# Designed miniproteins, single chains, continued (2), part 54

Each design is a single chain, and the fold is of that chain. pLDDT is the mean over its residues in the fold that is shown.

## One batch from the design tools (miniprotein)

Design m5974
Fold by ESMFold2-Fast:
Structure m5974 (fold): chain A 61 residues (1-61)
Amino acid sequence: MEPLVLRAVKDFTATRPDQLSFKKGDLIEVLDGRDDGWVLGRSLKTGEVGWVPLSYLEPAP
């Protein structure tokens, strides 16, 4: 799959161990998607993997 990278539009704090925390402006590589508005992402800053809300992300320029 061709790499899809999205940018965070706001800060997010994980509330579950399977979620990824990030800051506004962080780049998140999409690894997998769900139909409930969440994607499995990898932080390009930290290398950590976890679920992130799609509504907090926008296409990277």
Scores: mean pLDDT 78

Design m5975
Fold by ESMFold2-Fast:
Structure m5975 (fold): chain A 74 residues (1-74)
Amino acid sequence: DPLEEIKKRYEEDLKTLKAARDAVERMFAEGRVPSEELYERSLANIDRTEEFIKKRYEEEVAKLKELQAKLASL
């Protein structure tokens, strides 16, 4: 089922992103990030990536539903 595959990929992408965020936060807590500015920039990049992943998921789900509706009307 393409919808189930899209949802599974979305959930896996979010888990990967959370792991990346946790790693950045840990590195900063351990003093391993050179500056607070770089830390904030890294978090902002992760947040932007999360927004892109969510938008892509919504667009893929909408396209699949539109395709399924067209097939049902044939």
Scores: mean pLDDT 84

Design m5976
Fold by ESMFold2-Fast:
Structure m5976 (fold): chain A 99 residues (1-99)
Amino acid sequence: DEAERYLFLGQLYYSQGKYDEAIKYYEKAIEIDPNNARAYLNLGKVYLKQGKIDEAIKYYEKAIEINPNSKTAWRNLAEAYRKKGDLEKAEEYEKKAQS
């Protein structure tokens, strides 16, 4: 699938530290498949690496809206809130990851 190819390319650029290219390909994956929870999850990871915590939270929340059973998305949302200094939300979302 073309969306999966773009997702793979985004992951490849992310692994190389090429965050702007990673974002570009994850956005292309979402254009083809707007319900691609993995693409939103990976966009959140890139923004978190760039220190854009509020953008990371936004994309992790979208990933969870699409796939609320993603333990990985809940853990990443908890990490983002921990970095933001909201320890209460971080603990709440970590508990969601353990369900």
Scores: mean pLDDT 89

Design m5977
Fold by ESMFold2-Fast:
Structure m5977 (fold): chain A 95 residues (1-95)
Amino acid sequence: MAEELREKAIELLEKALEAVRNGDFDTAIKYVEEAKKYFEQAVAAGDERARNALPLVEGALEAIKNKDYETAEQLLRAALAVLRGQPDQVPDPSL
């Protein structure tokens, strides 16, 4: 169940990312808001990846509404990476 909710959220975020890239920001907002509902359900079911990705999804929604589309794309990509369990390249602590 929780895993199925996470998979639904991933599909919706991928569609949101594509919509942002295509300049269809109203559609992107709808997909992010729908994904957020699945995230909230997954978090309630104990999904830690969904819990960790939720702030990134909320940030992406704010960025789209503020017309900061570069930040929105970056946050959507980061949320997808967290949900898929893919480690980001850790920056050198000296940077």
Scores: mean pLDDT 78

Design m5978
Fold by ESMFold2-Fast:
Structure m5978 (fold): chain A 82 residues (1-82)
Amino acid sequence: SLLEEFEKVLEELVDLQRQLMQNETPELIEKIKKKMAELVRLWKEISKLPPEVRQRALELIQKYLVPVGLEASRAHLAKQAG
């Protein structure tokens, strides 16, 4: 499902961000860019779904991104939803 893909991308993004904080490499930056693009694509698809599904996606963002200090990613996704 879209929510399962979305959660998987969030998990992968969190892992990549943790790796980046330990050692910044061009390869990690490119992987993060690609995962952010995939996350935005999935978010746009989810935005077409009922409010209940969108609420679940927002809960996933709070669960995965906020604890690792990725509040800017939340703001970026909110902007793309408009």
Scores: mean pLDDT 76

Design m5979
Fold by ESMFold2-Fast:
Structure m5979 (fold): chain A 62 residues (1-62)
Amino acid sequence: MMEAARKAYELGIEAGKKDPNISLKDALEQGERMGRELGGDPRLAGMAYMIGVQDAKKELEK
């Protein structure tokens, strides 16, 4: 199952909380790199990481 994508999403949330100014482009690239390193789909991991960053930013806007 999409273990690399789940891990990327969790780390995306963490990254977004630590640096709310991180660009979605940088988030996508970081997630893709993680996907490759974890042996998963880089596109899914990149997208999951980016979504994690977006979700973290929305939580901070509450």
Scores: mean pLDDT 77

Design m5980
Fold by ESMFold2-Fast:
Structure m5980 (fold): chain A 75 residues (1-75)
Amino acid sequence: GDELIKRAEEIIKRALEVLKKAKTIKAINLAIGAALLAIGAITNVELGFSEEEAEEDIKAAEEVLKQAEKAVEEA
């Protein structure tokens, strides 16, 4: 469980860095989306719900975060 929480914490940290640099609604929305998916995954693990579903949410958050980071670079 701890590995998924650490991955989620890293996603939230990187999403915050995107938000500090973001000048477009696209970058802001992608960063918020990634952070919300990561927070949801942490909540699922801590409440004893599906760890498998939490892992899928982390993977989705990582992909959305990559899009957010790219949107900042392209702006």
Scores: mean pLDDT 82

Design m5981
Fold by ESMFold2-Fast:
Structure m5981 (fold): chain A 95 residues (1-95)
Amino acid sequence: VNTPEAHQQLLAILEQLSESDDPEAKLLLVRIMAGNARFMTPEELEHVISLLKKLGFPQEIIDLLNYLNNTDLSPEEYSELVSQILKLLEDWLNK
């Protein structure tokens, strides 16, 4: 989804998911972020990071997302960082 309208719809969905205390909604939020972060503007990614802070995500995950947003990463470095974020999230959701 690479149109401005699609990005705005994505942000609206993420905001709706941020209001849920359902673990499945939190997992879906991260999957959406991980799949689309490559095509997000810095402003859109910053907004998603703010939603994760609101949901109480660990600071370590927030720091990695800020690094992703502020660093020009190769495709390999990006994939490795996303994998690290997903692993940390899975560990956090499981206790």
Scores: mean pLDDT 65

Design m5982
Fold by ESMFold2-Fast:
Structure m5982 (fold): chain A 80 residues (1-80)
Amino acid sequence: MEIKYEVKSSLDKEAEEKVKEAAKTGNPQELVERLRKEFGASVVVKEEIEGDEKKYTIWASFWNKDGKLSTVEVKITEKL
């Protein structure tokens, strides 16, 4: 099964790599749980089917230790 993923974030390189490793599993539920547990993030998930592909867009936001808003967008595409 071919899984494609893309991560865009305001995170530092170490935190973004942790998100990429979770996205690499192709399991959106595991990624959501990890974002909530590690960052205390508010998470929104959108699911779409386009032709033979199932697409997930995951948005997460949380306040960092400096009181600044951090954001994460993950796109996962799964071929049906």
Scores: mean pLDDT 77

Design m5983
Fold by ESMFold2-Fast:
Structure m5983 (fold): chain A 81 residues (1-81)
Amino acid sequence: SMEEELEAKEEEVLRLLREALEYLDRGDFEKARELLKKALELAEETIEWLRKNNAEPSLILRAEVMLGVVQLVEGVLKRLS
């Protein structure tokens, strides 16, 4: 289902974010940026996929919240590097 596919994509985004934060804590800013870029691209592609398939508003909002979290982390990384 679309909900199950969204959940799998959310898990992947969260995994990438967690790994990015681990590299950031180690001072590896290049690896952190690479992982954040992948998370951002996946989040944006997920929203586009949901919109193109006329997903329910709640699923779109859920994906938009996930994108917002990724963007917040990217903003923090830019301030730390």
Scores: mean pLDDT 87

Design m5984
Fold by ESMFold2-Fast:
Structure m5984 (fold): chain A 78 residues (1-78)
Amino acid sequence: ALAEARRHIQRAVDAIIAKNYDEAAKHFELAAQYAREAGVDEASKHFELASKYAKDGDFQKAMEHAARAAEILQAAEG
């Protein structure tokens, strides 16, 4: 679950660089699902916000929430 969440974060970042914002939002949603499956609800909430901001075109806020979620995941025991 945690490795899958991290893979989807990387895919979302790649999609933002490619300016494929719908793909970025979908990968943040998948990261949120895997974070929740791992029991890391706070990371899941931040990934949901990253997805919402990516859809809105606010990539700075999307990346800030994704970074916060990644920090929380790194602190998790798995």
Scores: mean pLDDT 81

Design m5985
Fold by ESMFold2-Fast:
Structure m5985 (fold): chain A 64 residues (1-64)
Amino acid sequence: STREAQIELLERQARVLESQGTPLSQEAARQLRLAQDYLRQGDYQKAQEYVDKADELIRQALAQ
């Protein structure tokens, strides 16, 4: 995917998580927005780190 396409995907995911209104979903959205910022800076490794953090928070939310 292009960087712009990746940023747009993260935007849609963050909006869905924000709409759920739980502490875990809001924190996951925050991590995705940090990942977007790192993608805009060209720091793919940091972006992936924050995507992974968001994924872990989403898994925790689904397990509850």
Scores: mean pLDDT 85

Design m5986
Fold by ESMFold2-Fast:
Order: C-alpha cells, then structure tokens, then sequence
Structure m5986 (fold): chain A 57 residues (1-57)
C-alpha cells in the first residue's frame, strides 16, 4: 500500500521514519492502531510513522 504524508514528521528516534508533506511511502506492516512501519520511496529507509499523518494514494 502506497501512502502520502499529510504533514511533516521529524525523525524523533532511531526507529522512526522522517517524512515531509507530500512524500510517498510503502506501508510494510501495521504495528498497532496508531503506528505503521513504512519504507520511504525517496530514500529507501524504513521506520515507524503515525497513521494519522498518512493517506492512501
């Protein structure tokens, strides 16, 4: 599933993924109700991202 960032998300820890608004990522797994593990299509890096900041493309 490809998702787009709706808002900026800074990398706050080594396990989080930094995203800029409009950046695309692939959802790899749903960790819980609030977080997904995603891979950035721009950088190839993986990490945790809040679901509330993402929309499906």
Amino acid sequence: MIVRALAPFPATSPDTLALRPGELAEVLEEVDDEWVRARSLATGETGLVPKSLLEEV
Scores: mean pLDDT 81

Design m5987
Fold by ESMFold2-Fast:
Structure m5987 (fold): chain A 76 residues (1-76)
Amino acid sequence: EAAETLRRIAEGARALHEAGMPDAAVRQMAIREVEEAAKDGLIPEEVAREVIRRISAAPDTEAVVEILLETAERLE
């Protein structure tokens, strides 16, 4: 559930980047999606806080996707 949610957010980030969205905008979208998922109980609050912190420091969309997928793998 949590891992599936993070993978879905990563897929969305990748799709938006491929559609021409700037890295900064993709990062903000990913942060918002993680915040909403945590509010909905789909991922633990502690995990969401760590992921948001890492995404906020990510230089590009590739790094954002890697952070999300790495976290999803650790939750499985």
Scores: mean pLDDT 84

Design m5988
Fold by ESMFold2-Fast:
Structure m5988 (fold): chain A 71 residues (1-71)
Amino acid sequence: SKALKSVIVILVLVMAVLVVLSWAVPLFLMFQLGVRNQYIITAFSVAIVIVILNGLVVYFILVPLLKKLEA
């Protein structure tokens, strides 16, 4: 149970880092290359999709796993 909690915490941290990187990289490129760059807009669109997918994984996989550990 404690080992499972540690694995879940690590997984959540990895997902959080990936989400932050997905936003930070296009934001940084937007400031360097300019807001009107078409490739930056595409990168932001991809980052939004990644955030939504991560949210779905948390809701359908991590939350039920945490609930089972306490039940």
Scores: mean pLDDT 70

Design m5989
Fold by ESMFold2-Fast:
Structure m5989 (fold): chain A 68 residues (1-68)
Amino acid sequence: SAEKRQKILKLIGEILRLIGEILDLERELERLKKEGGSEEKIKEIEEKIEELKKRLEEKMKELRKLDE
């Protein structure tokens, strides 16, 4: 159905945005570790990555349910 297709496309868009945010933060984290950035800033970014990965897993589970 058109409604199911729109829900799938919306979830794919959300998943792609989350992946992009995670990759950007992982690049920043690697840069900070190489440049000797503050441990507090490193921890903050690691916690943000962890939160985004949990959100990504939730959205991927929603997408899988729509295919079943």
Scores: mean pLDDT 85

Design m5990
Fold by ESMFold2-Fast:
Structure m5990 (fold): chain A 64 residues (1-64)
Amino acid sequence: LPDVPVALGEIYLGIGKVDERKGNYEAAAESYEKAADIFYQADPNHPLAEEARKKAEELREKAK
């Protein structure tokens, strides 16, 4: 299987969106954090890495 980190990051973004829609903000934040880490490791300047991190932080505040 070819190394496709970006596709894996997109899968975690999808999981995060589903959990966010269900109101599972903590689980959603964890999925967005995983997506951000994957995107960042693929390309440190990847726009989706920053976007995913921002989303994870927002959701963690909502989970309180």
Scores: mean pLDDT 79

Design m5991
Fold by ESMFold2-Fast:
Formats: sequence, structure tokens, C-alpha cells
Structure m5991 (fold): chain A 116 residues (1-116)
Amino acid sequence: SKEDELIEGLEKAVREFREKMLQLLEDGKITPENVQKLVDELREKVLELARKYGLSDEFIERLQALLDRFRQAAVKMVEYALANKLTLEEMKSMIDDLARGLLFELRRLVREEAAK
């Protein structure tokens, strides 16, 4: 279905975001600025997918609000990790939780829209 294709595209976008976040961590380049850039790239991909599948303006607004909250959460997470000198394993766990949480919310939003 178009819903399943959208969800598959969203899963791929979030997976690529997670992989890029882990690469920043491995390279010692995890900063608020670099994380914000990756979130902005993810936001653009997610919104392009929603538009491609013909989702309503109301859905796009809800999706934008979710992604804006996610951007704030991701930046604050990195600021917290750097301020508290978290270990690589703790930062990997936070990145995993961040990506899983976003994917859960994206799937929920798509399923709610499909139920209309």
C-alpha cells in the first residue's frame, strides 16, 4: 500500500540519520551544530516523502511540529552529553533511543492519518 511504502521510506530516512549520528560520534564530531544539520537533512527528506505520497496540509503541519520538537530534543541531548562528559556507550544509547522514539512517533502519525 502507499501507507506501507511511506512507512518504509520513513524507516530508511531514520536509519540513515542514526548511521550518520553514529559516524559523527566515531569521528569525534558530535556537536550541536553538526547534529542540527543532520536533523535538518532528515526533516527535508521526511517532508518530501509526505508530499510525494499526497498527504494533507494538516498532516504536513503536524509532521513539521513533530520534527521541530525532535530537532530541539536532539540538540539538547548532545548539549547534555557534552556538558556531562558521557561515555561513547552512553551517547550511542542516547542516539538509539532518539532514533527509535522518532520512528515510533512517525509511524503513529501515519497510521492515525490512514485511519481517517
Scores: mean pLDDT 89

Design m5992
Fold by ESMFold2-Fast:
Structure m5992 (fold): chain A 67 residues (1-67)
Amino acid sequence: MKKVVVIAAPSEEEAKKLKEKAEKIWPDAEIRVVYGVSAEEALELAKKLREEEGAEVYLLAAESVVL
């Protein structure tokens, strides 16, 4: 099954950190980076990828614990 990790980050620096972490956890996964989107928008994108490509999709968001 195809694995995809979607990374939602406010900046390139945060995206790089999350990408490195994702590559370590899921070395065979395709990594897609999205900038300037809300966590809700990133989640919607991940759902679309799962539905349309039949992929196993994971979401990493830089702001996931800011609350």
Scores: mean pLDDT 72

Design m5993
Fold by ESMFold2-Fast:
Structure m5993 (fold): chain A 65 residues (1-65)
Amino acid sequence: MSRLVGALIRLMAAAFGEGISVSVKFSGDTITVTVSKETPEVRAAAEEVARVAAEEGLTFTFKVE
């Protein structure tokens, strides 16, 4: 969905601006995002992705390695 794609792009932009690696996996109705480091900006972007995913009936999982 357009909103979900936009939220993911913002998350990736926030992470890349801080030199943080991002992995996004789609499996059925589940989206898993893994980042190498968490910052307030990355966390805020991840919260937006979680909200949009929930509105679309998807499960969102956020992980920090």
Scores: mean pLDDT 80

Design m5994
Fold by ESMFold2-Fast:
Structure m5994 (fold): chain A 68 residues (1-68)
Amino acid sequence: SDLIRALENAIAFLEELKKSASPEEQELLDKAIELYREAIRYIEQGDYEKAKELQEKAGELAEQVLKA
């Protein structure tokens, strides 16, 4: 699935970002990664609406680190 691959790429990007992040930022990135993994599970179940909610929440947490 192209959508699952996109989320896997997002997770990989956040894992790399964690290497240069502060401990506080690492906690936010870990939460974002967890939400992206949950979104993948919902996509696999065909629940695109729930996956979108989780993806948006994950993106919000990741943006908090990027805007700091």
Scores: mean pLDDT 87

Design m5995
Fold by ESMFold2-Fast:
Structure m5995 (fold): chain A 74 residues (1-74)
Amino acid sequence: MLSKEELFERAKKRLDEVIEEGKAAGLSDGQLTLRIGEVLREFVAEARAAGIPEDEINRMVIKLWNYAKEKWDA
């Protein structure tokens, strides 16, 4: 099973890919938000399967969303 740190880094890398591809493809903000949401849902499912506590998952999701938002707005 992937560690908590490995799951978080994989999610960040996936967000990088999704944002770069979405911007290159000319996706609307709404379409890009949906793709980011898919990555976050995938992360939550994997984190729950790994036995990470819900409060910790929530903090990680907030960090991932803020990371994605900063990268999107850059």
Scores: mean pLDDT 83

Design m5996
Fold by ESMFold2-Fast:
Order: structure tokens, then C-alpha cells, then sequence
Structure m5996 (fold): chain A 67 residues (1-67)
């Protein structure tokens, strides 16, 4: 599931670590973050979005990756 998927997170080229989708939604705040899955960059997300918007963006990024 999205909530259990493991993502790598970077901000300004700095590796912030690996988080589940649920952890990303809860912990991202202000700023722009690069999201990667299985070593591949999926895209970027703004941390100041509400939790539902972050969830939708993460799902869209995963759907684009898997098609």
C-alpha cells in the first residue's frame, strides 16, 4: 500500500532518509522534497500541502512509476 511503501527523501540534494508513505505525509513541513522509490526519482512534493493533498500527490507519483 502507499502507506507502507518505502520512499527515499531528499531536500536541496541532502538525503533525509527513508520513510514510509504514512511517515512522509505526517513529517514533511515547509520546503520542496524529492521523492524516490527503489532508487528512482519519482518527482517533487511541497511539504506545506495538507495531508490529503500530499497523499494524492504521492499516489500519482507511484501510479506514474508503475503504470
Amino acid sequence: SLEEAQFEVKSQGKNLGTFTGQELIEKLTDGIYEIAFEGKSLGYIAGDYDNETKRKILQMLLDHYNK
Scores: mean pLDDT 80

Design m5997
Fold by ESMFold2-Fast:
Structure m5997 (fold): chain A 79 residues (1-79)
Amino acid sequence: REHYNQGLELFRQKRYEEAIEHYRKALEEAPDNWQAHHLLGESYKKLGRDEEAIEHYQKALELNPENTASRKLLEEIKK
């Protein structure tokens, strides 16, 4: 949980590469954390790494199919 919260703080500061490292650590401890996958997707999108953003939005949606935020962003990238 600490890594997820550290990632969130770094994301708020627009330190996206550092946020990614912390979200990856959060997923090592909790692979089913769809919020971490969603925020990895957001962070990769902010860095222009659209392929990696798509992969993580898809994972977030697989883990939580009712996640409208990941679905909306995935649709926007696919357009």
Scores: mean pLDDT 81

Design m5999
Fold by ESMFold2-Fast:
Structure m5999 (fold): chain A 70 residues (1-70)
Amino acid sequence: APPLTDAEVLTALGLIYLAIGNIDFEKGDYEGAIESYRKAAELFRQAGDTALAEESEKKIKELEKVMKEK
């Protein structure tokens, strides 16, 4: 098996936080979901996973809009 790089470890952690954010979203914890998606986006950016970082950032933007709606 190829050795795990620092980037692969960061991607794996990002995927864990993305999953936590999805669970929080399904539970209606939008604040928790945003926090987890932010952590995921930061980890994906550090790993160089631009597509996963942008997906996480998109989820944050969508939830921020929902939370600002009266």
Scores: mean pLDDT 82

Design m6000
Fold by ESMFold2-Fast:
Structure m6000 (fold): chain A 85 residues (1-85)
Amino acid sequence: LSEAEEVAVARAGIREATASLGDKELAEKVEELLLKGLDAEAAGDLETAVEYFKEAAKLLTEAGKLEEFMAALREATEREYARAA
């Protein structure tokens, strides 16, 4: 996959994983933070990307959903890679 295709796969994976969360407000906030982090990473701003990813992880940890979300994100990302192949 090209860099742009990898970013598109990551975006789709994030959206699918956040949609699996039972809390709409948490899902919307986590999705926003992760997509902003991904945009910063794509722009080469790794410090800003890490800050957004840490904030998303903090929200998921506080909700007791971090492990569940990470498993869902892995599955969603693998599925999106299979679609792009």
Scores: mean pLDDT 80

Design m6001
Fold by ESMFold2-Fast:
Structure m6001 (fold): chain A 62 residues (1-62)
Amino acid sequence: SELEEEMIRLAVEAGLSEEEARRLTRRVLGAVQEAEARGAPPISDEELKAAVRNVARERAER
């Protein structure tokens, strides 16, 4: 999806390799799907992008 592609690009820009960016994006999207299945309100695309950017930045600094 376009959202998934944008999340991967943001993670790479934050300093992750393309493979790490893809793995992180899949984990974030999977966690959101599980939360929504438990009745959590839907998370916006902008919040998903912010989440992946923040985690990617933290991982790139380690």
Scores: mean pLDDT 82

Design m6003
Fold by ESMFold2-Fast:
Structure m6003 (fold): chain A 66 residues (1-66)
Amino acid sequence: SSVIEIIAEELVQKFGLSRDAAREIAEMVLDQGWSVREIAEYMVEKFGLSRERAERAARYVRELLK
C-alpha cells in the first residue's frame, strides 16, 4: 500500500534503515497494530538498532499512522 511505502521511505531517510528492514517494520505495524514499545523492541532485537534510535523511529511511525 502507499502508506507502507511512505513509512518505509521515511524510515530509510530519517533513521538510516535498509529499505527491506523499513518495509518489514511498516507492514508489521499496520498488520499487528504494534505499540511504540513493541516497535522499538523489535527494531533493537531484529535489526540491532540502539534503544534511543529505535524509540525515536517507533514514535515517528506511530505519529504517521494516527
Scores: mean pLDDT 81

Design m6004
Fold by ESMFold2-Fast:
Structure m6004 (fold): chain A 61 residues (1-61)
Amino acid sequence: MKQKEIDEALSYAHEKALELIKEGKVDAAREFVSRAIQLLKEGKTVEEIKAELDRLREEVK
């Protein structure tokens, strides 16, 4: 994996995780980071990872 892609995906996941932590949704925050790492291991693009994380965010509403 390219470091730039890893950094972009994890930065996005961490940003969304911080929002969830501030709302008291710590388990959802951990799931966001874990899912991003899993998708990176599967060779998904940054765009695909962001789309999946956006779907997860809608599900925790």
Scores: mean pLDDT 78

Design m6005
Fold by ESMFold2-Fast:
Structure m6005 (fold): chain A 60 residues (1-60)
Amino acid sequence: FEELLKEVEEKLKELEEKAKTLTGVNRMVAQHELEKLKKQLEEAKKKRDEEKVREILSSL
């Protein structure tokens, strides 16, 4: 479980860095998607929902 969380967090950080290179509406959309994924990850982390964490990782 902890290793899955670590992988998802690493990929989210990479996506954040990529989003910073975007401009205008594309950046806003990417930021919004990242915020949504972060909220889902935090919820799954609190519930120890390993399957949900795997789903998030798969969508990345």
Scores: mean pLDDT 74

Design m6006
Fold by ESMFold2-Fast:
Structure m6006 (fold): chain A 90 residues (1-90)
Amino acid sequence: SSVEKAEEILKKLDEKGNELQEKYENAKTTEEKAAVLEEMIKLVEETIEELKEILEKTKDEKEKEYISNIIEDLESLKEHLKKVLEEIKK
């Protein structure tokens, strides 16, 4: 199902996101923190695109709503990460 495919993508996001979060917390310089944030932003952007491809192929309205809500949450996360990156570069 489209939900099962979305859940698999989200599991990969969680695994990679946790690794990047640990790298961010262990980063000693502003440059290292900025690099990790850029990797996080890219990961979220790639995840959004994969979910959008699933959404386009999804026919069930409840599954569409579920995937759309996840995409909206990830878009919000992406914008938050971009703001954190801008603040670090000041």
Scores: mean pLDDT 89

Design m6007
Fold by ESMFold2-Fast:
Structure m6007 (fold): chain A 71 residues (1-71)
Amino acid sequence: ADELLKKGEELMDKGVDAYFKGKYDEAIKLYREAKKLYEEALPEAPKAAEANIKNAEANIKDAEEAKKKAE
């Protein structure tokens, strides 16, 4: 589980970097990939995975809204 959480955090960091560069599609893709890893970590690390899933969902929503505003 720890490796999945760590990989998810790395993907979230890359997503945030893409977001600030205006690459919203790339950011959304990275956040969704991170969310999948957190969902896979749920059986072994439920509290940490659940918190990270909620954060990823919030970032996905923000990136989707930013993309709509840019279009």
Scores: mean pLDDT 83

Design m6008
Fold by ESMFold2-Fast:
Structure m6008 (fold): chain A 59 residues (1-59)
Amino acid sequence: MEEVEKALAFADSLTPEEQRRFLEGLEGILELAKKNPNVSDEFIEALERVIEELRRRLA
């Protein structure tokens, strides 16, 4: 949860264009994380939460 809050606080410091690039980067990381058995489900859920929140803000 701490990491999710930090990621969102960082996103809030960015312009909308920078937030879009950040979102694209996180989506790429999520795809790699889903394919990696060493990544925890909690980490994947946290990434999905950040991605959903950023998509909501950019809509």
Scores: mean pLDDT 78

Design m6009
Fold by ESMFold2-Fast:
Structure m6009 (fold): chain A 64 residues (1-64)
Amino acid sequence: NAAELAKRYAEAALEALKRGDVETAQRMVDFAERLLEKHFGVKIDPSLSLEERAKAIIEAAEKL
């Protein structure tokens, strides 16, 4: 399921941020946002921080 996959990428991004791996976190957030937009038409606010974007992706994915 694309929503579950997007949630897993966003969770992985938060773990990458915890390690200080901003580059990996950015890639994971970008993948998750693309999945939500392509499959559900859900767009996350691009002005948010990487951490806030990851949290927004998790919240959106849980609502389907």
Scores: mean pLDDT 86

Design m6010
Fold by ESMFold2-Fast:
Structure m6010 (fold): chain A 88 residues (1-88)
Amino acid sequence: GVEKAREAAEEALEAGLEAVRAGEGEELRLGIAAALQGIGGQFDAELGRAEEAARAARGGAEAALEGARTEEARRKAEEALRLAEEAL
């Protein structure tokens, strides 16, 4: 249902933000984090918005994974991607 999709998208957004914060490249990290927070700020109980938020989180996680320079950043990006894919 919508509530479960919303919860999954919120978890994916939080994981995506954590992955970005753990990564190297401050400018890329800030840009992706701002985008993910912007999507999260628009998040509500509507399924369409939950799907949009999850899709944005997936994109952020994929970018974080490609830019990962540390094992911690890679691990967090992989977890964020998993949660975002589960939310979709």
Scores: mean pLDDT 64

